# Designed miniproteins, single chains, continued (5), part 93

Each design is a single chain, and the fold is of that chain. pLDDT is the mean over its residues in the fold that is shown.

## One batch from the design tools (miniprotein)

Design m19435
Fold by ESMFold2-Fast:
Structure m19435 (fold): chain A 66 residues (1-66)
Amino acid sequence: MARVTARFETVERAIGVALRAIGEGGTARLEGDEPPIVVGEFPDREAAERVARGAEEAGGEARLSG
């Protein structure tokens, strides 16, 4: 299981990445409103890597673990 934690400037970017995480077969939580943070958990590392990259492309700061 792999985890992505990503921080964004806006809630709209955070929501987009959370929906992508769900689409990749993971789970997503929105934590913290200022700044908004997305925590995603994934059954495989490749899905987590794709979501972390998508978060960075959306202007977020992403951390991958697991």
Scores: mean pLDDT 80

Design m19436
Fold by ESMFold2-Fast:
Structure m19436 (fold): chain A 71 residues (1-71)
Amino acid sequence: GDEAIELLEKAIELAKEGKEEEAKKYLSQASRLITDPEALELVQKAGVLVALGKLEEAIELTKKAIEILRK
């Protein structure tokens, strides 16, 4: 739904600001609203990448998840 996309967009902005813990919280909240298995897998992988400090890669996977949720 739109709520998941809004949370993912907020996670991208927080990741761009280097706010890893906040970005991870928004990714986690979004994952609870996502029913599409491909988008969910991408969001879960993005969360792992944030934990590893790989913010650019996390942002790219999060953008791909948003594209899938928009169809």
Scores: mean pLDDT 86

Design m19437
Fold by ESMFold2-Fast:
Structure m19437 (fold): chain A 68 residues (1-68)
Amino acid sequence: YSYEIVPTPSHVKSPYKKVYKVTFHKRVTEELLKEIAKKFNTTVEEIKKFNNISDLRFTPREILIPIK
């Protein structure tokens, strides 16, 4: 995967000061989300809630990672 910093969307409230956009180049798995969560010092649950992910099979190619 690749990532870049993006402007925080207007509907995102504090405490998030930065948001990264992650682009997937292959199938998204729970293990890959755990790796991303560890890298950005967050949790898989926080990532799923922020991106409204209910089923990993239908995960968008791009997701947002909020940083406190």
Scores: mean pLDDT 72

Design m19438
Fold by ESMFold2-Fast:
Structure m19438 (fold): chain A 62 residues (1-62)
Amino acid sequence: SASLKKKKLDKEIDEGIQDVQVAVLITIAKKQGLTEKQINDMADKLKLTKKGREYVFEKFKS
């Protein structure tokens, strides 16, 4: 909707929070040696976006 210019800023803030949570999950996954299933469970608990979840898997599989 074109009437909510604040919506764009709120989305960028939410994406910043998501990025921090993604970084935390990557750190835990590498330190603890989490499986893909455990990473998915943690991503669900952290309410990660689909993009955030994909980023965690890309970094973990490298």
Scores: mean pLDDT 71

Design m19439
Fold by ESMFold2-Fast:
Structure m19439 (fold): chain A 59 residues (1-59)
Amino acid sequence: SKEDVIKLTLLLFRRIALETEIELAEKHPDLYSQERIEEWRKELEEIDKEIAQLEKRIS
């Protein structure tokens, strides 16, 4: 559906932003806690699951 395509697009943008934040944090371990990085990784995992479900529905 059109809603699924819009949601997929927004999730893809959020995924890119989170990957960028995680990469930056990993390069600066003195500025970011492991707990914060792990929270972002869990959020990314949830986004990836939603993307996979939406892709199956759109296909």
Scores: mean pLDDT 84

Design m19440
Fold by ESMFold2-Fast:
Structure m19440 (fold): chain A 80 residues (1-80)
Amino acid sequence: MEKALEEAERLAREAAEAVAAGDYERAAELLERAARLLEEAARRLREEAPEDPEAQRRAEELEEAARRARELAERARALA
């Protein structure tokens, strides 16, 4: 899980660099990849610890982060 979060953070940083370079298409691709990793991590938490309230709350946080990443990807794609 933490490794997936680190990878998603790395992709988000690369997306920010792509935006700074004017490469909105690349930024959208990187943000979509980050969203997929966050969604997979959230699903795994729900499946492996369905009775753990802390794990469920963490899964909700990951799902919200994934939604924000997808929104940013859509905006970046609109600018490309």
Scores: mean pLDDT 82

Design m19441
Fold by ESMFold2-Fast:
Structure m19441 (fold): chain A 55 residues (1-55)
Amino acid sequence: MKARAIEDVQQTHPEMLGFKKGDILEILSEVSEEFWMVRLNGKTDLVPKSAIEFI
């Protein structure tokens, strides 16, 4: 399932996923009330639900 980033998220750790507003992410699963597990460009990480919208 696809979603679009609605804000920029700067990578603060080498292990973290960073992305820009307008990036298309693949939703893998719901981890908590606050986070999705997503994939972008071969990386998988947690993303705040507030940072993305479904398309």
Scores: mean pLDDT 76

Design m19442
Fold by ESMFold2-Fast:
Structure m19442 (fold): chain A 59 residues (1-59)
Amino acid sequence: MEVADEVNRLVAEAAREDTKGAKTPEESDAIAQKYVRPAKAGLEAGDVEVAREEIERLK
């Protein structure tokens, strides 16, 4: 419950900030798509740290 909300918020914020640096709509979409896996991994594990680690791997 609480972990799921925090995972979704963390991933959404990271994706939104990262897409601000995109130069084209295609780049923005590609960046957003990369954050789907971190969200799923964190939710499946029930652990915000798993989502954070996956986000760091994208950079």
Scores: mean pLDDT 77

Design m19444
Fold by ESMFold2-Fast:
Parts: structure tokens; sequence; C-alpha cells
Structure m19444 (fold): chain A 93 residues (1-93)
């Protein structure tokens, strides 16, 4: 539980570091992370996993757009977020 929340928070922190052109996608991913945290706190791990999966899909779209922009910092931030979210999902299973 604690470890999963730590990874969700780390993913949110990574998403907050993307270029302004990617802010809208980062905001959508962060909304899903907020829902995932609420579900973890309620003990709804199935709901949390679903929210994390939605955040991963949005972060993957953000990664593609960061690559198109040639913004290496945003590419790294998106990849860090995806890696943390995959770890959170694994812990909650």
Amino acid sequence: KEEALKHIDAAGDALSRVAPELDELATFAIIHLTLAKKDVEKGDYEGAIKAIESAIKTAQELLRRAQELGDEDSVRAAQEAIDHLKKAKEILK
C-alpha cells in the first residue's frame, strides 16, 4: 500500500516536469493518479489498477508527443512516470 502510493506520487512528480506544450496531457494523467490514490486509500485495488492503466495510456501518448517535439527532458519524465506506474500496478496485484 505505502510503496504503491510512493510510486504514484513519483509518477505525478515526473509528469509535472514536462514542457508546457504537454501540460494538458500531463494534467489528464495526474487526474487519473488522483483517482488511483483515492481508490488505494479506500482499499479498492481493482479500481486503483484501472485508474493507473488509464494514466499509463495517457503517459504513453505524452511520451510519443515529447519524442515528436525532440524534448529529451519530457521524454525522460514521461518514461519515469510510466515506469513508476507499472511498478505501482505490480504492487497492487
Scores: mean pLDDT 85

Design m19445
Fold by ESMFold2-Fast:
Structure m19445 (fold): chain A 91 residues (1-91)
Amino acid sequence: SEDYKRAAEVLKRAAEQLKTASDEEAEIIGTLVVMLLTLLAKYSKDPELRKKLEEYAQKVADAINARDRDGLVKAVEEASKLLEEYAKKLE
């Protein structure tokens, strides 16, 4: 699916931006990532994908709340890889 490929690319770019972002910028980027993952979960017809997207949305939210930049970057990178894998399975 092109939608999952595009979402994976957006998350990959977000993870790179988070490595050098200020704390304020990281909170904004992280919040937008939570919103994206939550929307993808809501519109996913695959229950397994939905559950994993909800789990990553929670990990991103937890990292923002803890001000854990390394945890935030890791969660976003892992979510990107998940979406890239699911995009390939839909071919």
Scores: mean pLDDT 87

Design m19446
Fold by ESMFold2-Fast:
Structure m19446 (fold): chain A 88 residues (1-88)
Amino acid sequence: MEELERIVAERRPALREAAKAYYKSKGMTDEQADAFADALVGYVEELALRIPDPEKARELMDRVIEALKNGDEEKVREILQELARLAA
């Protein structure tokens, strides 16, 4: 549990920045991008904290950050589905 909390906390700034940049790249205003980024960060964190394997949580968080940076909508969707499956 402590390790998962550390992994999530360490990645939160990069995840939020990548998410905001992603939404801005889709034509959102700064205000809209902030709101959507906050929602996505909350969703990813909620799922990651429920994954029993801290290494898998780390891997998937790093992968979603990279997919967001690359603007790869399909890859973001795939990784979020994998996070949801492992968090179940």
Scores: mean pLDDT 86

Design m19447
Fold by ESMFold2-Fast:
Structure m19447 (fold): chain A 66 residues (1-66)
Amino acid sequence: MEKEIEREIEEAMVRMGISVLKLTNKRNPNKKLEELVNKAEEALKQGNLDEALRLIKEATKLDKSL
């Protein structure tokens, strides 16, 4: 079943994205970016991978626009 491997890859990608975005926000704090990253981290901790991925995508788009 590919779903289990795909989930682990997506989870690893979300964790990496959170770490990078947290570091970026530490250098240039943006409240909206911080809220999106915090929500993504919380969703990941709750096992809601779909929500975490959506939030990371939104945070990444916002970061590129800053």
Scores: mean pLDDT 77

Design m19448
Fold by ESMFold2-Fast:
Structure m19448 (fold): chain A 64 residues (1-64)
Amino acid sequence: SPQLELARFFSRLIDEYEDGKISKDEALERLRERLESLGYSPEARDSVLTSLRDIMDKIEEKKK
């Protein structure tokens, strides 16, 4: 399903960020592009992007 594919994409971005393979900005850019391609509204995109940002911020704090 498109929802399962998005969930896998989201999980992969978190893993790549946690492994130091991509920056926060790169992860947010890739997610934004994916959500736009899937036809998400600006409000829905902002909500999902905020969720990713919050997760990445928590990962960063845990590594400090």
Scores: mean pLDDT 85

Design m19449
Fold by ESMFold2-Fast:
Structure m19449 (fold): chain A 69 residues (1-69)
Amino acid sequence: SEVQKLIARLIGEVLRMLGAILDGDLEAAEEALREAKRLAEELAKLDPSLKEELDALIARAEARLEEAR
C-alpha cells in the first residue's frame, strides 16, 4: 500500500539522518530530517491513527540532531 511505501521511505530518511550525524555532515542530516518531516505529514494525512507515533518519532529525531550540534 502507499502507507507502507511511505513508512519505508520515512525509516530510510531517519537512518540517513543518523548516518549523516555519524559522518559529521550536519547539512545532510538537516536535509534528511526535513524529508522525514514531510513524509510523516503525508502519512498522518493518509492514516491519522499514526499521528501520535509519527510526532514522537520526529521529536526524537529532532532532539538527536540538536544534540549533535
Scores: mean pLDDT 88

Design m19450
Fold by ESMFold2-Fast:
Structure m19450 (fold): chain A 69 residues (1-69)
Amino acid sequence: SAEEHLARGQELLRAGKPDEAVEHFKRAIELDPKNARAYGLLAVAYEQSGKVDEAGKWLKKAGELHFAE
C-alpha cells in the first residue's frame, strides 16, 4: 500500500539512505497521487540527497495538493 511505502521510506531516511527512500516515496505517489504527505516526504529525501532544486519542485506539488479544494 501507499502507507507501507511511506513507512519504509521514512525508515530509510532515518538510516541515512535518502536515495533508496526516494524510490519508496515515488511508489507511494504512484499508488496514491493525491497523498500530499508522500510529495512532502519525497522533497525531504531529495533535500537530504543534496538535490535542492528537485526538493523544491516536489514541496510545491505537496502545497498545491493541500490547497486543492
Scores: mean pLDDT 80

Design m19451
Fold by ESMFold2-Fast:
Structure m19451 (fold): chain A 62 residues (1-62)
Amino acid sequence: MSPLEREIQEAMARMVLSVADLMEDKKEAAEFLRKMIPLLEKNGAPKESIEELRKKLAELEK
């Protein structure tokens, strides 16, 4: 993947994380992340970005 494509996917992952942070319902945020993480991974989001999203999901499910 090109450096530019990586930056775009990283930005998309950050947007997903921000949306989850703005969601009022913790359960809804967790479901959103569970759906978005596989899609971002399929689209080639960096492993670091995916790890950050999974960390957030783990916090929401605690």
Scores: mean pLDDT 79

Design m19452
Fold by ESMFold2-Fast:
Structure m19452 (fold): chain A 100 residues (1-100)
Amino acid sequence: SKLQELVAKAVGYLLRGIGLELDGRYDDETAKSFIEAAKYYAETGDEEAAIKAVKLAAEASDSKETAELLRELAEHAKELGLEKVAEAAEEAAEEVEKKS
């Protein structure tokens, strides 16, 4: 099913991000892996998992690119009607920008 495919993508990106952190990587590619995980969790309706992935992305990188990707995720979450995910992504983008 499409739901199973989206869950597999979400988990795959989450594990990739965690693997990169275990390898000492706190950079844009690690943050992007967590943002992709959050996007796919949002598309499955798993708001709690999406918000956790958003927070991991903000901790992985303080770059302008990461902040921009988090704002894009917030807009995507708004289109899905996921207000809590959108708020978490906007707050994460602001935190990243403050550390830049």
Scores: mean pLDDT 89

Design m19453
Fold by ESMFold2-Fast:
Structure m19453 (fold): chain A 92 residues (1-92)
Amino acid sequence: SMSLEEKVERLEKLAEEKGIELEIRIEGDRLFVRIGGLKPTSLTALVLRLIGLSLDGVDVEVKITGDTIEVSVGGLDEAQLQELLDSIEGVL
């Protein structure tokens, strides 16, 4: 299957093609994401997913400033990282 690095590059390219600002950084088990230009329904879906992760004991920080959302998620295994990246793809 696709590596995490290859998936990040693919997602950033897809976002660029859609006029969405997307920056993703992975450091060990921690994911950092910045997104600008999501539709309100897409933003809501992403926030709902993040709430679910927080309830499952994942360390989640969210900051919304204007039309930009910044997310920091820690304590993820590789499967959870892949699933979160799939969720991000689904809202692009």
Scores: mean pLDDT 82

Design m19454
Fold by ESMFold2-Fast:
Structure m19454 (fold): chain A 74 residues (1-74)
Amino acid sequence: SKISQEELDVEVWEALALMYKGIANSLYRQGKKDEAIEAYDLAIKQYEKALELGMDPERVEELIKEFEENKKKA
């Protein structure tokens, strides 16, 4: 299987976004709402970078919308 440079870069930024999402969910469960919001913002920034590198715009929009909704509930 061939992974293009663009696909590899997208996978790295998507992995970082998922990491920050996991951190944010953990912080929210611990009652650290301000820190959870900051981690959600960082996850959104990673998805924005993945979009710049060729990630599907529709997928990025759905993921950002989910995180913005989670921030409103924090």
Scores: mean pLDDT 73

Design m19455
Fold by ESMFold2-Fast:
Structure m19455 (fold): chain A 77 residues (1-77)
Amino acid sequence: SKVEEAKKNLQKAREYLDKGDFEKAIEYAEKSIELAKDNPELVAEGYRILAEAYRKMGDFEKWREYEKKATEALNKA
């Protein structure tokens, strides 16, 4: 299902985030969000990975933006 594919992409995003490969972490998190668009918990997890990647890259504007999107995704569940 798209939900299971989203979960696999989230797992890959987490792995790349842990390795410091922020470009790949972002790529897989974005793929997960697209696949999981109707699942607010998975969308929120994807946004949190994006937020953490941008924070570690020093992009504090995008960090704050994706933190807000993660919160919004959960609040509209």
Scores: mean pLDDT 87

Design m19456
Fold by ESMFold2-Fast:
Structure m19456 (fold): chain A 62 residues (1-62)
Amino acid sequence: MLSEEEGMKLADETLEKVKKLKKEGKSEEASKLGVEAAKILYDSGQLEALKYLEEEGEKIGS
């Protein structure tokens, strides 16, 4: 299971990668990466990190 610090790190790293993939026009890969990270955070009980990933991910998506 991820710690709180590890969960936030995963969310931040995932957001950076999603941003890069979307700039490259790889929206499908970006979506897949986000979903995979969200599952890991949910299964680890890191709900604050999950919320952060989802909220920031929406901002990148617009």
Scores: mean pLDDT 81

Design m19457
Fold by ESMFold2-Fast:
Structure m19457 (fold): chain A 75 residues (1-75)
Amino acid sequence: LEEVRAEIARILLENGGKIDDKTLIDEAMKRTGASRREVLLALEELIRDGIVEVKGNTVYIKDKEKAEELIRRAE
C-alpha cells in the first residue's frame, strides 16, 4: 500500500501536479502491479491525509511537500 501511495504521488508530480483519474489509476497499476482496488484504496488514503484532492475527473496535488516526503519514505 505504501509503495502504491508513493507511486501515485510520483505520477502526479511528473505530470505537473494534476492528472486525469483514469490515467492515474491505470498508470499506478502498471508501475506497481497493484490491483485497481488497491490503487483506489491508496488514493482514498491520500485524499484523507490531505496530500491530494479530486475535482471532477482530475486528481490534484494538494500538499506538494507531503507528497515529496511520502516518496522519500518509500525509497
Scores: mean pLDDT 85

Design m19458
Fold by ESMFold2-Fast:
Order: structure tokens, then sequence, then C-alpha cells
Structure m19458 (fold): chain A 68 residues (1-68)
């Protein structure tokens, strides 16, 4: 829904301000998604994007695609 799209857009925009993505940062994003208010489908999709991504730009692209 619109709430999921806004949450995913906010997360992708916050990642644009990060100079580099650490393994610890990636784990924190996954934890936040698991504990967050996203619907089950959006939550699974977002967690998969973060887990499968090789770098910050792939996470941003994947989350923006889910939020559009």
Amino acid sequence: GAEDKEALSTLSNSLKTVDSLTAAGKEQIIKGLKEGSLSGASKKAAIKVVKDAKNKDEIIEGLEKLSS
C-alpha cells in the first residue's frame, strides 16, 4: 500500500547519504525491515533486495523499484 511505498522510499533516500555500506549496516537494515510495519509481501521483497544486493546502489535501486 501507500504506507509501504513511503517507508521503502524513505529507506532508499537515507541510504543515498551513506558513503559506504558495511556488513553490520546491511544486517541493521534487515533487522529494521523484519521489526518494521511493512506488509508481509513488501517485507519479504525488501529483505530479499537487501540480502541479494552486492553494494549500496543495488539496494537503493531495488527499494526504489518496490516503492514506485
Scores: mean pLDDT 79

Design m19459
Fold by ESMFold2-Fast:
Structure m19459 (fold): chain A 69 residues (1-69)
Amino acid sequence: VLEEAKRVRETVEALERIREHLPPQDFEDALRTLLEKAREVLKKAEEQGNPEAVEIARDTIARIEELLA
């Protein structure tokens, strides 16, 4: 779950770097898909009692929500 949390975070960071190369709607749709994935990872991390993965997933969710605002 920790590696999964890190991968979702890295994907959001990569998506942010190519933001200017995507239509706004596609960027938003990709972020919404990643938000759902990040929430799923958070739930798994909480169920497994992995505090590092929980922190990464929560930070990633907050970042996606900021990008969608």
Scores: mean pLDDT 82

Design m19460
Fold by ESMFold2-Fast:
Structure m19460 (fold): chain A 66 residues (1-66)
Amino acid sequence: DEVAEKAKELAKAIQDKDLETARKLAEELGIDEETIKEILDAVEKGDLEKAAELLRDAVVEIVEKL
């Protein structure tokens, strides 16, 4: 389940505030550009709660479609 592994890596990148890795992993997961932009913007502003909520919603949508 490559999706679960990438989602875990993306969550770690967000915690580490690694915007480049977070962007790459989100793109590989198939998260849309607008959602990726919102997640990265929240991380850059230090709003980790918002970033986590956006990530969770995006991952749930991906998993439910599988």
Scores: mean pLDDT 79

Design m19461
Fold by ESMFold2-Fast:
Structure m19461 (fold): chain A 72 residues (1-72)
Amino acid sequence: SLIEELLKHFKALAEAMVQQAKTASPEEREELLKRFERAYKELMDWMKKNNAPEEFIKEAEKIYEETLNAML
């Protein structure tokens, strides 16, 4: 389904963000965090507007939180 594809894409983006953060300077990491937050907000807005099941919304929230912790 479209929701599953979007979540798969978001998870792939999250993994890429963690990988890039490993070699990033503090300033580069701040920019990565801003870009990732933007992608997350766009995904959350889309899911809420399309009445996505709560389980998918919670999965996106979990991916976002775990990724932020891993980027530290």
Scores: mean pLDDT 88

Design m19462
Fold by ESMFold2-Fast:
Structure m19462 (fold): chain A 78 residues (1-78)
Amino acid sequence: AAAADREAAALVIQGRKAFAAGDYEAAAALFSQAIALARLPTGKAVALRNLARALAALGRDDEAAALTARADALAAEA
């Protein structure tokens, strides 16, 4: 569990760097991997919010809004 959540956190850091570089597609892929690895609700919510930001940057605003709502709901469970 701890190892998977640490890997998820590392992927979020890499995704944020890709996002800062303007590589929103790479950022989205990294955040998606982080969501798949994250086991704790808090870590998953962070990855979901970051994926939503990347999708919004790609013009996928409806999907971004849905992921933000899911992240907020999941964070409330933690």
Scores: mean pLDDT 84

Design m19463
Fold by ESMFold2-Fast:
Structure m19463 (fold): chain A 70 residues (1-70)
Amino acid sequence: SRLEILLGVHELTLGSTEYVIERLEERKKEALAAGDEELAAKQEAVIRENREGAERLREKIEELRKEIEE
């Protein structure tokens, strides 16, 4: 079904987004350890945007799962 394909695409996108967040968290820790607070703040801003995107994806995934079960 098209809904199942769309669900799979959103789940893959969420996984990629979560991976990016993990890498940015590591870069932020490295920046803080080096005393680069400006770089750490820039990483935090991008982390925040990606976390908001991940939440929207989780909501869409849940909606699609409900549609598939109905």
Scores: mean pLDDT 87

Design m19464
Fold by ESMFold2-Fast:
Structure m19464 (fold): chain A 80 residues (1-80)
Amino acid sequence: MDEEFDKLIEEYIKNLKEAAKQYGVPEEDMNKLIEEFKKDVEKLKEEMKAQGVTDLNEWKIKIDEIFDKYVEKIKELAAK
């Protein structure tokens, strides 16, 4: 499970980097967003494990919510 989770997060990070690159976000701002995303995801993982949630599909749904929020942040940075 943890190994599958790590692979899933790696894919999300790749997608965030691609989005940041597409919108012309500077590398420094991108790295800051990635670091914040990792922290939010780790917090979610800890909370879900505390609740006994072990289904990777449920984790994916919650991570998708966080991912969408970070894509929105990338768009906001590009609009400024």
Scores: mean pLDDT 79

Design m19465
Fold by ESMFold2-Fast:
Structure m19465 (fold): chain A 71 residues (1-71)
Amino acid sequence: SPEQELWRKLAEQYDALLQAVRLYDDPEKVLSSEDWRPVIPAAREAIEALGQEETAERLRRLREGALAKAE
């Protein structure tokens, strides 16, 4: 699905995404920030569609899954 492709892209760049997301309390501020523009276009779509909290939670789960698989 388009959502799975989006999450796959985010998994590759999640460190940068988490750093950017953590700097903002409001998803609208993240999407309108000049600093956000050059970071990750796919991350903008995820935050806009699912919200900051849901995006952060899914990225956390993806990280945990990747670490478990690496072991």
Scores: mean pLDDT 56

Design m19466
Fold by ESMFold2-Fast:
Structure m19466 (fold): chain A 92 residues (1-92)
Amino acid sequence: SPVRELVQEALQLLLKALTTTDPKEREELLKKAVELLKKALELATDPEVKALLEEALAKLEKALSLPPDDPERKKLLQEALDLLSRALQLLD
């Protein structure tokens, strides 16, 4: 599934963003995850998958709007990770 591949790639980028110590790499990974999720959302047909992807995208966009050192940012990224994991389970 093209949607599954895009969501899985976005999830891997988000995991890497959570572990990297390089702020520039983190921003690039998060921006790429956002673009992959936008593409996945355009291709998704299942309403439950769409809802999870829309919520994950909103969490990532909110995280990117916060200062890099804001502790709320990490929480939003972890919440997005959970939503993407749940979307992948529905795409199996």
Scores: mean pLDDT 88

Design m19467
Fold by ESMFold2-Fast:
Structure m19467 (fold): chain A 84 residues (1-84)
Amino acid sequence: MDKEIDIGIALIYQAVGNLAMEKGDYEGAAESYKKAVEILEKVDPNHPLVAEAYRNLADAYEKLGKTDEAEQWRKKAEEVERKR
């Protein structure tokens, strides 16, 4: 089913982002995490993976020195986690 395939693709983007973070490619990590976020939000904005993707994206932005953007994504993760 398309939803399951999309979640699988989002997990691949998160894995690519994680690898980029380990390599110090924070710009590439942010791009990969953003793609994961976009897919997960379209599938189910309240899915537990959405909060994780938001936190990962916030961490990448923090490493880039984009503190305001990092804070925005952390707040979004907290909002999703509050909804369960």
Scores: mean pLDDT 83

Design m19468
Fold by ESMFold2-Fast:
Structure m19468 (fold): chain A 100 residues (1-100)
Amino acid sequence: SLTQSPSSVTVKEGETVTINATASSDIGTGISWYKQKPGEEPEILSYNGKPLNSPSRFSSSGSGTNYSLTISNVKKEDEATYYAKDINGNWGNGTKLTVE
């Protein structure tokens, strides 16, 4: 399973935020990050550690059991729930990001 922290966070535009995911077992480097807005399709940001459709402000890191997604210079458009997913198909509980 994947546990994300925090479950919710509020930041101001221009700040940096880090979202963490912890796996219950070693998953190597196999984590993907998704951005979900209400009523929209999930947007894939990175797949198994490789960036796909994310601006350069987004970065992901981690291996083994500890992973993070960092968003620098946060924009209002980054307001969403972010989900981690491991290589075995386990989804994290999500982190709701609010931007003021």
Scores: mean pLDDT 80

Design m19469
Fold by ESMFold2-Fast:
Structure m19469 (fold): chain A 78 residues (1-78)
Amino acid sequence: LEKEIKEEEEKIKNAKTDLEKAEAYFKLGKYYEKMGKLEEAYEYYLKAVELFAKTLGITDKKTIEARENALKVLEKLK
């Protein structure tokens, strides 16, 4: 997981489009969720939602999936 996190962080630094950044943030959210770091997972999912919504629209499947994952993590934090 550490290696995968580092790879996505590098993708964010080198990303040429907001869509590429959104995909990397979404994967970071999934990796942090798998590690049980739910607060960090939530933050990365929210960043993914913002960029997916900006690039693809609020009703796009990718935007919806990122939002659903963010809400699922938020419920676990309650």
Scores: mean pLDDT 84

Design m19470
Fold by ESMFold2-Fast:
Structure m19470 (fold): chain A 59 residues (1-59)
Amino acid sequence: GEIRQLVLRLISLKLREIGIEFDLENVELSEEERERLERELEELRAEIKRLEEELKKLE
């Protein structure tokens, strides 16, 4: 069902968020790589928030 697909997508995005946060904290990055990851993290967090709000409407 739709709920299952949303939950699986949300889990996938949250795992990617954890990975980017780990890289930003623990990996030596170039300025360009850091800016790219920070932008990706901002976009991921926006999508996570949107999906969480959509899930809340279904419950």
Scores: mean pLDDT 83

Design m19471
Fold by ESMFold2-Fast:
Structure m19471 (fold): chain A 59 residues (1-59)
Amino acid sequence: MTLEEVILSRLRSPEAQERVRKLLKEMDEAYKKGDYEKAQKLWDEIHRIVAEEEARAAA
């Protein structure tokens, strides 16, 4: 499995999966442009979404 597949499999909501998929694409684009600061911010946002969904699943 790719890292993308692992991250998406942890999301139970189709809406959250769409948001994370879009952010992963933007992160890849930022890396290709050499914008590592933007890529890090996008990665942090992905982590927040995953953590929020996991917290909801655990509750």
Scores: mean pLDDT 77

Design m19472
Fold by ESMFold2-Fast:
Structure m19472 (fold): chain A 65 residues (1-65)
Amino acid sequence: MEKAKELIEKAKKLIDILPKVSDPEARQTALEEAQKLLREARKLASDNKEMQEEIERLEKQLEAL
């Protein structure tokens, strides 16, 4: 459970800085890393509804970028 929270926090930080990344290649790398972190967090938090909801919100934010 703690590992899932840590992955969610890392993804939040990446999503926050992603619009500020001017280099297209670096932006793509950060986007892929954020997606990977959220996917892994979702696997670890499969039985936690509150964490699943937070992950879904972050996935929507990432999709809007």
Scores: mean pLDDT 80

